# Designed miniproteins, single chains, continued (4), part 89

Each design is a single chain, and the fold is of that chain. pLDDT is the mean over its residues in the fold that is shown.

## One batch from the design tools (miniprotein)

Design m15072
Fold by ESMFold2-Fast:
Structure m15072 (fold): chain A 78 residues (1-78)
Amino acid sequence: SRDRVLAETALDIRFIGELFELKYLHPDISAEEFQQRTDALLQEYEAELRRLGVPQEEIDKRLALLRRIAKETLEELL
């Protein structure tokens, strides 16, 4: 539904925002700690998508995209 799409979009924006906060507010963060924190955020994000009734296939695709964004953000930190 449109409401589900809006909720998913809000979660995407929140995740990207949290990822940017981690990058810009913690410029001394290690690659290992950044990875651990982003993995925790992705676990919370997956749980929220499941709560919204998103099919697992869509969740998997969404998580793959967000992991890619996190990796690119980490590479920019290094």
Scores: mean pLDDT 78

Design m15073
Fold by ESMFold2-Fast:
Structure m15073 (fold): chain A 59 residues (1-59)
Amino acid sequence: MKEELYEELLALKRAMDAAGVPREQGLQAIESRVEQAVKDGLITPEEAEEILERLKAEL
């Protein structure tokens, strides 16, 4: 479910921020996880674009 993935990625972002991971590196890690979800068939490429746009707007 794309909403579940979005919530998990928000939690990951918060954990990376707390650990002092640079913003650009954090975004790259999130992008890699979204790509993996598409490869695993959990979301479509269009859903991946939507998730990334939402996360970038909140990051």
Scores: mean pLDDT 77

Design m15074
Fold by ESMFold2-Fast:
Structure m15074 (fold): chain A 100 residues (1-100)
Amino acid sequence: VEIDEIGKEIMRLGAELARAVLAGDRERAEELKEELLKKAAEGGIDQETIEELGKRLEELIAAGVAAVAAGDWVAAVGHALAILALGLDAALLVSKVKKE
C-alpha cells in the first residue's frame, strides 16, 4: 500500500497526537488535532468528513486525557489506538482521492 507525502504526514501527526493524549497533554493534543485536520483538508478530504473527523478526535482527546488523569491506562490506550486508526483512515482516504 502506497501512501503519499500528505498521508505520511497525517500518520505522523496521528502518532504524535496519541502520544500527547497518553502524556495527559491536552493543549499539545489540540494543536496536533488542528494540524492533522489542516493536512487532511490539503489532501482533498471534503468539509463534511473533516468536520466529522474533528468531532471524533475531540471526543477521543477529552476521554483519553480524562482516562490518564484517572489512572485508567486500559481506557487511555484504547482511546490512543482509536486516534491512530482515525489518522490511518484519513491518510488512506487522501491517497484514494488523489488516485481518482
Scores: mean pLDDT 84

Design m15075
Fold by ESMFold2-Fast:
Structure m15075 (fold): chain A 85 residues (1-85)
Amino acid sequence: SKDELLALVQSILDSLKEIKPVVLEWLKKHLSPEAVKEVEALFNETIKLLQDAIDNNSSADELTKVLEQTYQNYLKILDVVRKDS
């Protein structure tokens, strides 16, 4: 349902806002500055995408696409971390 998708989007957004500073501080100790910058950009892009979907009262189809894009951005973050580790 749309309400379940909205609740999921909000939960993911809240979690990303909370974990972002913790993850970036850890990554700064283990990855190159270039990789850290790329991961931060992906976090910021994903947070904006999820926030915009909530603020614009997006449809169920639009919320599903935003969740799919969030998953793709997560895979990109993992790829950056793996290649720089």
Scores: mean pLDDT 88

Design m15076
Fold by ESMFold2-Fast:
Structure m15076 (fold): chain A 86 residues (1-86)
Amino acid sequence: MNTAQRIADSMRDGLTSNVTSNINNGNNQGAADTLNTTSRILRSMGFNRAADYLNQASQLARNGASVSTVNQYIGIGTDYFRRDYS
């Protein structure tokens, strides 16, 4: 497994775990804040596609979307990070 894949997998696991825990505890705003912060960091590093999908995930979490829906957007965003890193 290359370095980009390892970083992407770690990011997906961390974000998915944090978001799932926050939403299951009724803290949709906390989930959205984590995703928005990560999106902004990735954008500052030039990962615009990953940032766009994580920003979309943040908005979905704020609007009460399901864990499954938010995690799908995290998956897409972290896959774009892997592609753009490599």
Scores: mean pLDDT 88

Design m15077
Fold by ESMFold2-Fast:
Structure m15077 (fold): chain A 62 residues (1-62)
Amino acid sequence: TSGREIGRRTALAGGATEEAVERAAELVKQGDGKGAHEALVEGGATPEAANRGAAGFAVASQ
């Protein structure tokens, strides 16, 4: 879905690793938006990019 792609690209552009992006997408599928945000920040994303990335995955998971 386009939301998943936008979320992934936003997180990567913000500094997240590919592993952190995959983990965050999985956490959002499980309903854990807070865990997804934390995974992206720990992976190197800025808080802003982590928020936008997690939101993109959440839209894709609906």
Scores: mean pLDDT 77

Design m15078
Fold by ESMFold2-Fast:
Structure m15078 (fold): chain A 65 residues (1-65)
Amino acid sequence: GHGQKNAAAAEKAGELGDAVGAAASGYEATRHGGSREQGLKAVEAAAKGDAKEAAEYAVKAAMDA
């Protein structure tokens, strides 16, 4: 489903050091019923340059849908 695909994309972005990609996955998850709180934290982490933390929050946003 949408949650699983967004979680997988976020995890891969984190592995690649892609903070922007991780944040985008977190934001997209909120548009598809994911956790808005976790998605916002993913964006905040990405803004600070922390791709790993951004990916972790993006995965949580997608899975908490």
Scores: mean pLDDT 73

Design m15079
Fold by ESMFold2-Fast:
Structure m15079 (fold): chain A 65 residues (1-65)
Amino acid sequence: SIEDELIKKEILLGFFQISLNTTQMLVDKKGGSNQNEIANAQLLQQQIAELQKEIDELKKKLEAE
């Protein structure tokens, strides 16, 4: 169902947010000098944004019912 798909995507979003927080903490501890950690944080932010867009579209479909 749309509800089940929404829940699964929200759980995945939570996982990506935890990963981003961990990566950002690592960047902060290194004083922002490590380009790989910075690049990983940017990639995670993009993936979170895309997933959030998918969640928003599912919520719109659910509200339209």
Scores: mean pLDDT 80

Design m15080
Fold by ESMFold2-Fast:
Structure m15080 (fold): chain A 82 residues (1-82)
Amino acid sequence: SELEEKLRELAEELVNAVKEGDEKKAIEYGKKIGELIASNDFEKSKELAEKILQELAEKEKLTDDQGDILAKAWVEGLNYGL
């Protein structure tokens, strides 16, 4: 679906920012994901985004510190989209 493709593109950019240690950039992409979720079916879009982010975090083998940045970006993104 177009929603899944857009969420995956934004999630990849978020994970790349996390890998770079750029917390500000990660939060900016988190906010874009949150806005996209808020503009669609919230529950379904949120579940899809969480699945994509989890898959990418596992694939990229993020460190605990990187995982913390990802979690922060995700929470701030959802709060911004609401």
Scores: mean pLDDT 85

Design m15081
Fold by ESMFold2-Fast:
Structure m15081 (fold): chain A 55 residues (1-55)
Amino acid sequence: TDEEIDKEIEKLREEVGKKIVPLAEAGASADEVQELVAKAVEEINEKVEELKKKL
């Protein structure tokens, strides 16, 4: 269901944020953080598409 998909997306975004935020705080450049975020967004989008096909 859409609610289940939204919940999984939120969980994935929180996990990605927990990994990326410490890198930014440790002095990683904004460009480096943006690249990591872009990659994570692509992975989330792929999982969302897969979940939509399964539900």
Scores: mean pLDDT 73

Design m15082
Fold by ESMFold2-Fast:
Structure m15082 (fold): chain A 101 residues (1-101)
Amino acid sequence: NIESQIISSFNKRYKTSFQSIDELYDYTLKHPGIGQTRLNESIFDVINSSSDKSEARNYAAGIFNELAKRYDDQGHSDSVNQNVFMMRMRAVNVRKGILTN
């Protein structure tokens, strides 16, 4: 439900044809900065249009936590550690209703 809406929003906005959330994660990891911005914008669109914003925010937090894990799995560097921190911060903030790019 929420997952398919995020994929659909991303595909429509950025003219991609992703079929799964894993493809969105791969895209985000391969495109530092811009990938995170685009995913965040798609998540924000879905939360804002959702009839159950709490459910959408909780789902978004799960996405950010999964991205943090995938960044951490790349090994340890200052850049990786910063991305892990940013994703975990976004997960906490989105649950609180703080939607910042």
Scores: mean pLDDT 84

Design m15083
Fold by ESMFold2-Fast:
Formats: structure tokens, C-alpha cells, sequence
Structure m15083 (fold): chain A 99 residues (1-99)
């Protein structure tokens, strides 16, 4: 429904704040901070997915779960050194455009 779509939009904006902060940390050379932020975002989104599913907001729950997995994959790429400064800049630009 409309409320589910609006909640999904709000979740996307909050995730974009985590991504923006992680991207900025990467550009500042603080890889450990970026990993911490992405882990916090992943765990928050996972918890939020469970909460929205209990409330019957299935689209928001599914979206939050998808974003949680994306944050986890980004964290793993950062940890493995598979994230370039250009990719960090692109993530910052993209996350800023959503906010």
C-alpha cells in the first residue's frame, strides 16, 4: 500500500545516510570506520526487516533485507581491498542524491 511504499522510501533515505558516512570515511582513508558503519547499517536493516515483517509491511521488510545484504557485501569488498577511491566517490555522489 501507499504507507508501505512511503516506509520503504524512508528506509532507503536512512540507508543512504549510512552509505554516505561510509563513503566519506573511505575517502578520508579510514577503512576501519567505513567497515564499522556498513556493519551497523547491515545489522540495523536486518532488525528493521524483522520488525516490518511482524507489522505486515512486507514490501518494506523485503527492501530492508535486500539493503542489509548490500551493506554486508560492500563491507566485505572494503575489507578485502576491492573498493577503489573512484567507487567510494560514486557511492558518496549516489547516496547524497537520494538524501
Amino acid sequence: GVDDIQNMSNVNRQDSRYLRQAAQALLDGDRDRAISILTQGRDWLSSLSDQFRQQGQTMTATNADSLSRTNGRLRDRVQNGQFTDQQAQNLLDHSTSVL
Scores: mean pLDDT 86

Design m15084
Fold by ESMFold2-Fast:
Structure m15084 (fold): chain A 88 residues (1-88)
Amino acid sequence: SPAVAGVGGTGPDGEKMARAGAEKAREHNTIAGYSATDDGKYGSVGVAAATPEQAEKGARYGIEGMRDAGGTASLAKPAGPAPVPPGS
């Protein structure tokens, strides 16, 4: 079943850090996106994959990419099945 995971952290440039995390996750067979706060202090990477194991692996690479860019990073959302979006 498809799964999602999330990574978040702080660094010298939140957008650059988050982009590096997402790019590294994408190299390892995951769909990944990133966002950063407008002040550049915080960055996040969201990962989606075909299995929870792949999503967890992608999140680990996201953390590594963020740290390689000089940031701190940790798991914000453990790998697990994507929940059905709640209706309004």
Scores: mean pLDDT 78

Design m15085
Fold by ESMFold2-Fast:
Structure m15085 (fold): chain A 74 residues (1-74)
Amino acid sequence: MKEEIEKARKEVENDKELYELTQKSIDRAVEEAAARDPARAAQLRANGERYLTSLKQDVEDKEKEAKELEKKAS
């Protein structure tokens, strides 16, 4: 039980780190595009936000799993 909780928490941390790195990458791409083509920059931001929403959902699902394991462990 404890090992499963630790594993679930580790996966949440890894996914949160991936989310942060992905957000920084998108921000950089948008900033680079903004100087040349503001419309393209807006499109990159919109596409990036959709991808980040997907990653956030994965983090949320894993956090729910970790909380359920903690609750069962009492």
Scores: mean pLDDT 80

Design m15086
Fold by ESMFold2-Fast:
Structure m15086 (fold): chain A 80 residues (1-80)
Amino acid sequence: SLEALLEEGQKDTERSAEEWYQEGLRAALDRDFETAIRHLIKALAKDPSFEEARENLLAVLRRLGREDEAREFERLLSTL
């Protein structure tokens, strides 16, 4: 679930939010959108106020037609 991915990222102490964000962007450029989504979620788990990661995650989800997941993610970020 999206909530579980956020919890996993928050527990990860090996990488910064910025490092996960950059890896997410690289995956998106390679059109590996599943990896991009996971890495962007981890970036937001480390820093829920990371606006650029939030916007890119929502853009990728909506581009893939995953609007329900995008809306749930916006809700979860408001509670973390």
Scores: mean pLDDT 79

Design m15087
Fold by ESMFold2-Fast:
Structure m15087 (fold): chain A 74 residues (1-74)
Amino acid sequence: SLDDQFYALVLEFQDVLAQLPPEVAGRLSTRLSGLLDRYVEAVAAGDRAAQQAVLAQIQGLLDEAKREVARLKA
């Protein structure tokens, strides 16, 4: 389900944020919080297309966070 995808992304994001310096993690966490709010709004509206669009945005932000981890390990 879309909710299963959402929870999987949030859990993976928490693992990635734990690997980043607090300042970087805080900035990404703030951006994630905005996307979480948009997902909840899309669920309340029953808008599956909006839910899918927000999940894609969360995935994009997660990919950005993973690139920041890779930079620290280089």
Scores: mean pLDDT 88

Design m15088
Fold by ESMFold2-Fast:
Structure m15088 (fold): chain A 86 residues (1-86)
Amino acid sequence: MEVAVLARITVDPGKAQEALDKAIEAARKVPGVKEVRGFYTSDTEGVLVVLADSEEAARKAADAIIEAMKKTPGVKSVEVRLEPVG
C-alpha cells in the first residue's frame, strides 16, 4: 500500500527555502520513496509531500525529515503526518 508523508515546517524568516531543500534531500535518499514535492506557503513556512511505496518507507522518510530539521538552524517546528493512499 502506498503512503503519503505530509510535512509542515515552520522556520525563521528567510529560512523556508533552505529548510525545504534539506528536507527534500533527506526524503529522496530513503529507499522506496517515489516522489517528493515541496512548496513555500510563506517566508516562514514550507510544506512537503512524499509518496512512498510502503508504510516502512514512509516512516523512514518521516524520520529522515524530522532528523534533518532538528539539525537545521532556524527551524522552529516540524509536523509530519502519514496518510494511506488507496
Scores: mean pLDDT 84

Design m15089
Fold by ESMFold2-Fast:
Structure m15089 (fold): chain A 100 residues (1-100)
Amino acid sequence: SMEELIKELEDKAKEVKEKIKTASESEKEKLAKEFLGFIKELALRAIEENASVEELKELRDKIKEVTEEIASLLSDEIKKEVLDATDVLIEKLDEVIKEK
């Protein structure tokens, strides 16, 4: 399960990075919002499947890694929104981890 979630995350991040290369600024914003929705859904699925503390930490770290990579390709305004939203998601994952 976690191996599959990590693979889905990596595959989606690769897809988004490739699309960003030829995207307009408005398309980049849409791609960023789509990616944020994807990682939120993925994190929720991991929690609902009762992933272990170790698995949730692995997912958290990978989300941070791929989001920083995508953010590096965005304008400062969109980058800030993406990183801020990711920080909120990471905080929520850390709360779930603490309760286990």
Scores: mean pLDDT 86

Design m15090
Fold by ESMFold2-Fast:
Structure m15090 (fold): chain A 74 residues (1-74)
Amino acid sequence: GEKKAVEAAEKGDIEEAAKYSGKYAKEKGADELGSQIAEGVGMLAGGVSLTIGDSREEAAKEAMRAGLEAAEGS
């Protein structure tokens, strides 16, 4: 869950960071929709970060941060 999202962010893997944020939501008791929302929020945050001109590593950290926050808010 959370540890895998952090590891993905450290590697600059936006998709993996978002995916593991969704899995973390399920570990916290979220249903499938809650998991999909956490992953989607992470992907959106990472994509916006890249569009603004952040590095891949910064974008992956933003994907992790936003995805994990969405997971904990579910």
Scores: mean pLDDT 80

Design m15091
Fold by ESMFold2-Fast:
Structure m15091 (fold): chain A 64 residues (1-64)
Amino acid sequence: SKAAEAAEKAGRAAAEGDYEKAAEYSLQAGIFSGNPAGGELGKKAAEEGDYEKAGLAAAGAMSG
């Protein structure tokens, strides 16, 4: 799904240190999964450089 693809891209961007892309993809994953709060958490984590939290939030967005 689009949510799954966005979540995967968010995790990869975060791991690569691309905070801007990680934040955008995390938010998009949340929107597509119907869990915008999860996407917002992923965006915040990516902006703070917390790659583990960003990846987990993106995965959670896929589950919403």
Scores: mean pLDDT 68

Design m15092
Fold by ESMFold2-Fast:
Structure m15092 (fold): chain A 61 residues (1-61)
Amino acid sequence: SEEERRERIIAELEELYRKDPALARALILHDVPELDPSLSVEELIRRAAEIGLERRRAALE
């Protein structure tokens, strides 16, 4: 389901952040430069996952 896919993306981003916070933050902001860099890491991960799902839907249309 879409909710399960969102949870998986969030979990993957959280794991990346645990391994290398600076790299994870840089990769998220590189892929989604519209995001406010002052956001908390939890909010960055959540918004990046939502945008990733939207991009996936657009690519499948």
Scores: mean pLDDT 75

Design m15093
Fold by ESMFold2-Fast:
Structure m15093 (fold): chain A 110 residues (1-110)
Amino acid sequence: MDKLIVEVYINGELVARTYNGVPLEARPSTATGTADVTVKVTLVAVGPDSEEGDRTVTVQLNGETVHSETVKLEIGKTQTVSFTIDNLKQGDIISVLIDGELMASVTNTG
């Protein structure tokens, strides 16, 4: 398994940081309506049967894919994915998956 740091920002505010899907930091998100979402993925190390290269970053809102982008991961480098959610509501769950594996989840608390 790769060693990944994933950070999720809503309207420029850090709301989650995880290491291999394990939460390191979680902050409440109270954004509503149109919200800018930024996901930063840092590759720390590759797994024994893995290499640097393309990974698919998928972002889901309440289990529905709202953004998907392929990024090239390199050890020690951070890749940034940015997009907009037009109708963010209290109770919404934003999930970040890398190659289909859940890396971060944020509940918008309102």
Scores: mean pLDDT 81

Design m15094
Fold by ESMFold2-Fast:
Structure m15094 (fold): chain A 59 residues (1-59)
Amino acid sequence: TDNLTNNYNTYTTFRNDFRSDGDSSRNAGNTTGYNSYTNGANTFDTRATTTRNTLDDVS
């Protein structure tokens, strides 16, 4: 289960980083960057949620 815990932490970190980068892009008026980073954050949020659900089932 160490790999699942590590993946959860990694996905959560990437999600938070992408949200931060998205906010910076939005504040700079970079709509394309904002949309790209928001999409990335949503992808990692979904992966974190799926990994968390798996951890709860097997841990």
Scores: mean pLDDT 82

Design m15095
Fold by ESMFold2-Fast:
Structure m15095 (fold): chain A 55 residues (1-55)
Amino acid sequence: MPLSREEVVQLVKKFAAEEKDPAKRQAFVLKMSELVNAGEATKEKAEQLYAEIKA
């Protein structure tokens, strides 16, 4: 099931609070926007994206 707008906003805020690198924060926002626009912003894909950018 796709994430709601509120769930997407909360994940972006959580990532911004945990990650201090502005380039990584921007990459996460851009990739999340791509997933939302494709209708593919699921919790699983968001968690995978989080792990990839943190690496």
Scores: mean pLDDT 76

Design m15096
Fold by ESMFold2-Fast:
Structure m15096 (fold): chain A 90 residues (1-90)
Amino acid sequence: GALETAEKLFNEAISTLKSTATAEQALELDILDGLFQIALGLAKLTEDKSFLAQQLIRLAEELVGIAEKLGNEEALKLAKQAIKLAKEAL
């Protein structure tokens, strides 16, 4: 569904950013990935798809900021598409 595709796009955006990131930027991306994994685990325990969608939107908006700062247009596109699909899952 839309939420599963949004999750895939979010992970692809992180991977794309990491390929060109410095060590410091890679750490920031690892923190965002870790926060998403925590949110995913909590959502699965509570069966709360709305919570997962809301957390994915928030974290993907952080990825948009990082992608814009780094000038990574591919990651920016992936993060924005993840936000759009996560909003469709609400």
Scores: mean pLDDT 85

Design m15097
Fold by ESMFold2-Fast:
Structure m15097 (fold): chain A 77 residues (1-77)
Amino acid sequence: MYSIKVLRETERDGVTTLVLEGEKDGTKYLVTGRMDADGTTTITVIDLDTSQLVKQETTTVKSREELRKKAIEALKS
């Protein structure tokens, strides 16, 4: 079982930043997605108990909805 909460979604100077808190199998994760104005996107997953980087992905997205989808998928995998 997992749960997902949107903590923050901001846009500044064409850069969209999304921060999610997810819980998976009793562990809490921070998922950060950054989408640049050209659609270049970096997604980072951090274990909140250990402060360790678990996953980092670079992709291209065209919308905030796609950014949210990619951030959620990064937590699930």
Scores: mean pLDDT 80

Design m15098
Fold by ESMFold2-Fast:
Structure m15098 (fold): chain A 100 residues (1-100)
Amino acid sequence: MALEQAYALGMLFGGLILAENNREPNEEFIALAREVEERIAGHEMHPAVAEAFRLASELYRKHKASAEEALEAAVELLRERGLEELAEAAERGYEAAKAS
């Protein structure tokens, strides 16, 4: 459960980087964002993943950080908490989105 949530976080921010490079919202990014929202909404979020997602979203939306910078902060938060498997899951999700 928590690994799947961390992976979804990585996928979302990986998709945002692709959208930023295209300089416009694309249908694949919108579909990915909806999929992530559905997966997150259907489950009680692990507290550390929820905090990492909140931090990344705040940096991206309010502080105008890049999607890469926002994800890096989220991964660092998970590692600081000793949650290396969750940090690695987020990185795998990011790599999967970038390979698309």
Scores: mean pLDDT 70

Design m15099
Fold by ESMFold2-Fast:
Structure m15099 (fold): chain A 77 residues (1-77)
Amino acid sequence: SQQARDNAQDGVKIGRSGLKAAKDGDGKTGAELGSGAIMSGIHSMLMSPDDKEAQDAAREAIELGEKAVEVGNEVLK
């Protein structure tokens, strides 16, 4: 559905922002935005399991979010 695709693309944007924040030294913002991207991606996958566009974008959001959390936690050490 378009709603699932839009939600997944919002997750991708949040994940990219989180990863950038973490790489720029803001580990807390990176981890928080990364967690948000993961949740958005999971939600989109559940909304439209047969929508390939939504599923692909949702997986990208989860991958970016996981990387943002990883880098963010490294910065906080």
Scores: mean pLDDT 85

Design m15100
Fold by ESMFold2-Fast:
Structure m15100 (fold): chain A 84 residues (1-84)
Amino acid sequence: DTVEELADLLIELARDPNNPEALLRLNEIVLEIITEKGYEYALETLEQALELAKERDPELAEALEAVYEQLKKELEETYKISSK
């Protein structure tokens, strides 16, 4: 399940923001979703993954929100410049 895999990756990044394997895998999955379903669907999937991650590890909620907001900002900057 893509949402579960994304939730696990968000938890890994919340614990270690410099984890290059988690960052690479997260970006791969997000780019695949954008390519197949579009940017809005990718954001909805990430929001579902964030909520699942917060449910699994409530103590990491603030760190998870920070990871999500940073990723969302990077995606919006990249996609919004090339979209109309």
Scores: mean pLDDT 80

Design m15101
Fold by ESMFold2-Fast:
Structure m15101 (fold): chain A 80 residues (1-80)
Amino acid sequence: KKAEIEALLAEAEALDPELAARLKRLLEEYKKAKEAGDELRAEELRGLIDILIGIAKIVNPELAEILRRLVELYEELIKE
């Protein structure tokens, strides 16, 4: 799972390094908020992630799918 996340991050970085870096930061903060039980912070961060994916969809639909899959994998990782 972590190897899949790293592979998708590398693919996203190849397409748009700025958006990929922003998503990675938001996902790490989201994971920390979920692990701390900070539901309000997690909801705020998820909102920012959704906005970022929306921007990616306008710029590059392929990138948006990769970013959406990264969010899915992070959610699975947090649940483990």
Scores: mean pLDDT 81

Design m15102
Fold by ESMFold2-Fast:
Structure m15102 (fold): chain A 95 residues (1-95)
Amino acid sequence: MKEHYLELLREVKRQAETDPERLAEVEARARELADEYLAGAPLEEVKERMRAIGEELGVPAAGELLAELLEIRVNKDGEKAEALKEAEKEFAEEV
């Protein structure tokens, strides 16, 4: 799990260095989808749409990471939250 998040963080960093506007667009659209979840949309549908937006905009790692963040918050998944925290710490030490 940590290795998966670490790979996603590395990919998001590469995208931020090459196309920061596209990354910002994925983040903005993902926030709108999170609002749809709060309005009653099914979690699985919202996660799939976040992934689809990432793929559509050429930054699939950002879409996947945002979908995982939504699942962690909604399900209160402590194991995934800790794995992400460890990946973020390791990623920060790389650069």
Scores: mean pLDDT 79

Design m15103
Fold by ESMFold2-Fast:
Structure m15103 (fold): chain A 76 residues (1-76)
Amino acid sequence: SLLDELYEAALAGDVDKAAELLKQIPETSENTARLVGLVMRLVGDIVDGELGEITPEESERARKALDAIREALKKV
C-alpha cells in the first residue's frame, strides 16, 4: 500500500519520495487515521529505545524516519 511504501521511504530517510507518496494519498479520515498510526508506531519505537526494550540502532532509525516524515509534510 502507499502507506507501507511511505514507511519504507521514511526508514530510508528519503524525504523526496515520502513527499511524493504523501501527495498520492487521498485526504480521507481512514488514511489520516492510518498515517497517525504510523507516526504513533515510530514514537513508540523511540520510547522503547529510551526504556532499553529495543536496540539503540532501531530507536535511532525510528527517530530518523519520524524526522523524514516531518520534512516531507512541509513539502505537501
Scores: mean pLDDT 79

Design m15104
Fold by ESMFold2-Fast:
Structure m15104 (fold): chain A 65 residues (1-65)
Amino acid sequence: SAADIALARRHAQEVADGLAAKAKAQGKDATVTGGVEGDDAVLTVTYDGVTNTARAPAAEVARGL
């Protein structure tokens, strides 16, 4: 649902912001983004030219799973 997508986007952004803040506190130059792609919540981390992506169903992320 649109509400689940909105919650998943918010949770993904909160996780990304937390990871980015932690990296910055440790003096690491990492880019962290969180959002939604289709029906999936997506977290992307780029550090030292390496990009890793984690993906989970938005409905599950919206439920705190």
Scores: mean pLDDT 81

Design m15105
Fold by ESMFold2-Fast:
Order: structure tokens, then sequence, then C-alpha cells
Structure m15105 (fold): chain A 110 residues (1-110)
């Protein structure tokens, strides 16, 4: 269950970054009232590495990718990771909300 939510969070993060949907990231963050730290972001990266069975080269590329992300996306990843750990049911609801926002936004741009 938590692994599926982390996978979904990672996929949502990639979609937001690839399409520069930073306004959507801001809107999702308004729904996330959890306090998050750099340690939560580190946990997210490590859990994604483990979930995807990454080798050392892939782990290095993933780390470089996260280091290059805008602060808003780092905060989003950290807060989602904390919520998945503390309240996985609410995390599922937030991820579903995020998917709906992304779908609606992309349908207006395309």
Amino acid sequence: MKKELLKEAYQILLLIDSNKLYDIAEEILKRLDAEATEEDLERFIKEVEELLGMNEEQKKKLREYFESLPEILKELAAKLTKLIEEDPEKAKEILEYAKELIKEYLSKEL
C-alpha cells in the first residue's frame, strides 16, 4: 500500500515537472498541512530508489534529478512522503486530487 502511494507520488511529481505545472504543485501544497523537512525528502528519494530496484548509476542520476528540481517540487515530495507515512488514506485522497487537477489542466492546454 505505501509502496503504491510512493510510486504514484513519484509519477505525479514527474508529470508536474515535465509539463511545468508549478501552479498545480502550489494548489496541491495548500491541501498538505504536514510539516516536512529535508529528511522527509531524503526518505522519498531512498524509498523510490528501493522501490524501482535502482543500481548505483541510476541512483546517482535520480539524486542529480532531485537536486536540480525547483524548491516547490522538493517541498511537495517531502510533504507527500510524510503524509504517506502518517496518514496513507489521506495521502491517497490527495494523490487522486492531484491527478484530477493535472488531467483538467492538460485538457485545457491541449
Scores: mean pLDDT 81

Design m15106
Fold by ESMFold2-Fast:
Structure m15106 (fold): chain A 77 residues (1-77)
Amino acid sequence: SEELRRKIEEEIELAMLQMSFAVLVTRLENEGKTEAAEELRRAVEEKDVERVRRIASEKAKASEKEVERLVELVRRL
């Protein structure tokens, strides 16, 4: 049904956003920025959109698109 299809699509989208987040955390860890990686994880867990934007942009050097994906993840959690 259409309803089941929408639910599956929403779950796939959420999984893709979580994967994008994991990529950014791994990037920080690979650059030796373990404290920034931990801070980003906490900011997402606390749903702090402003802190997520700041850490992703300033520490992870994330693109505007990558930052928007993290913000979308926080809003869907």
Scores: mean pLDDT 85

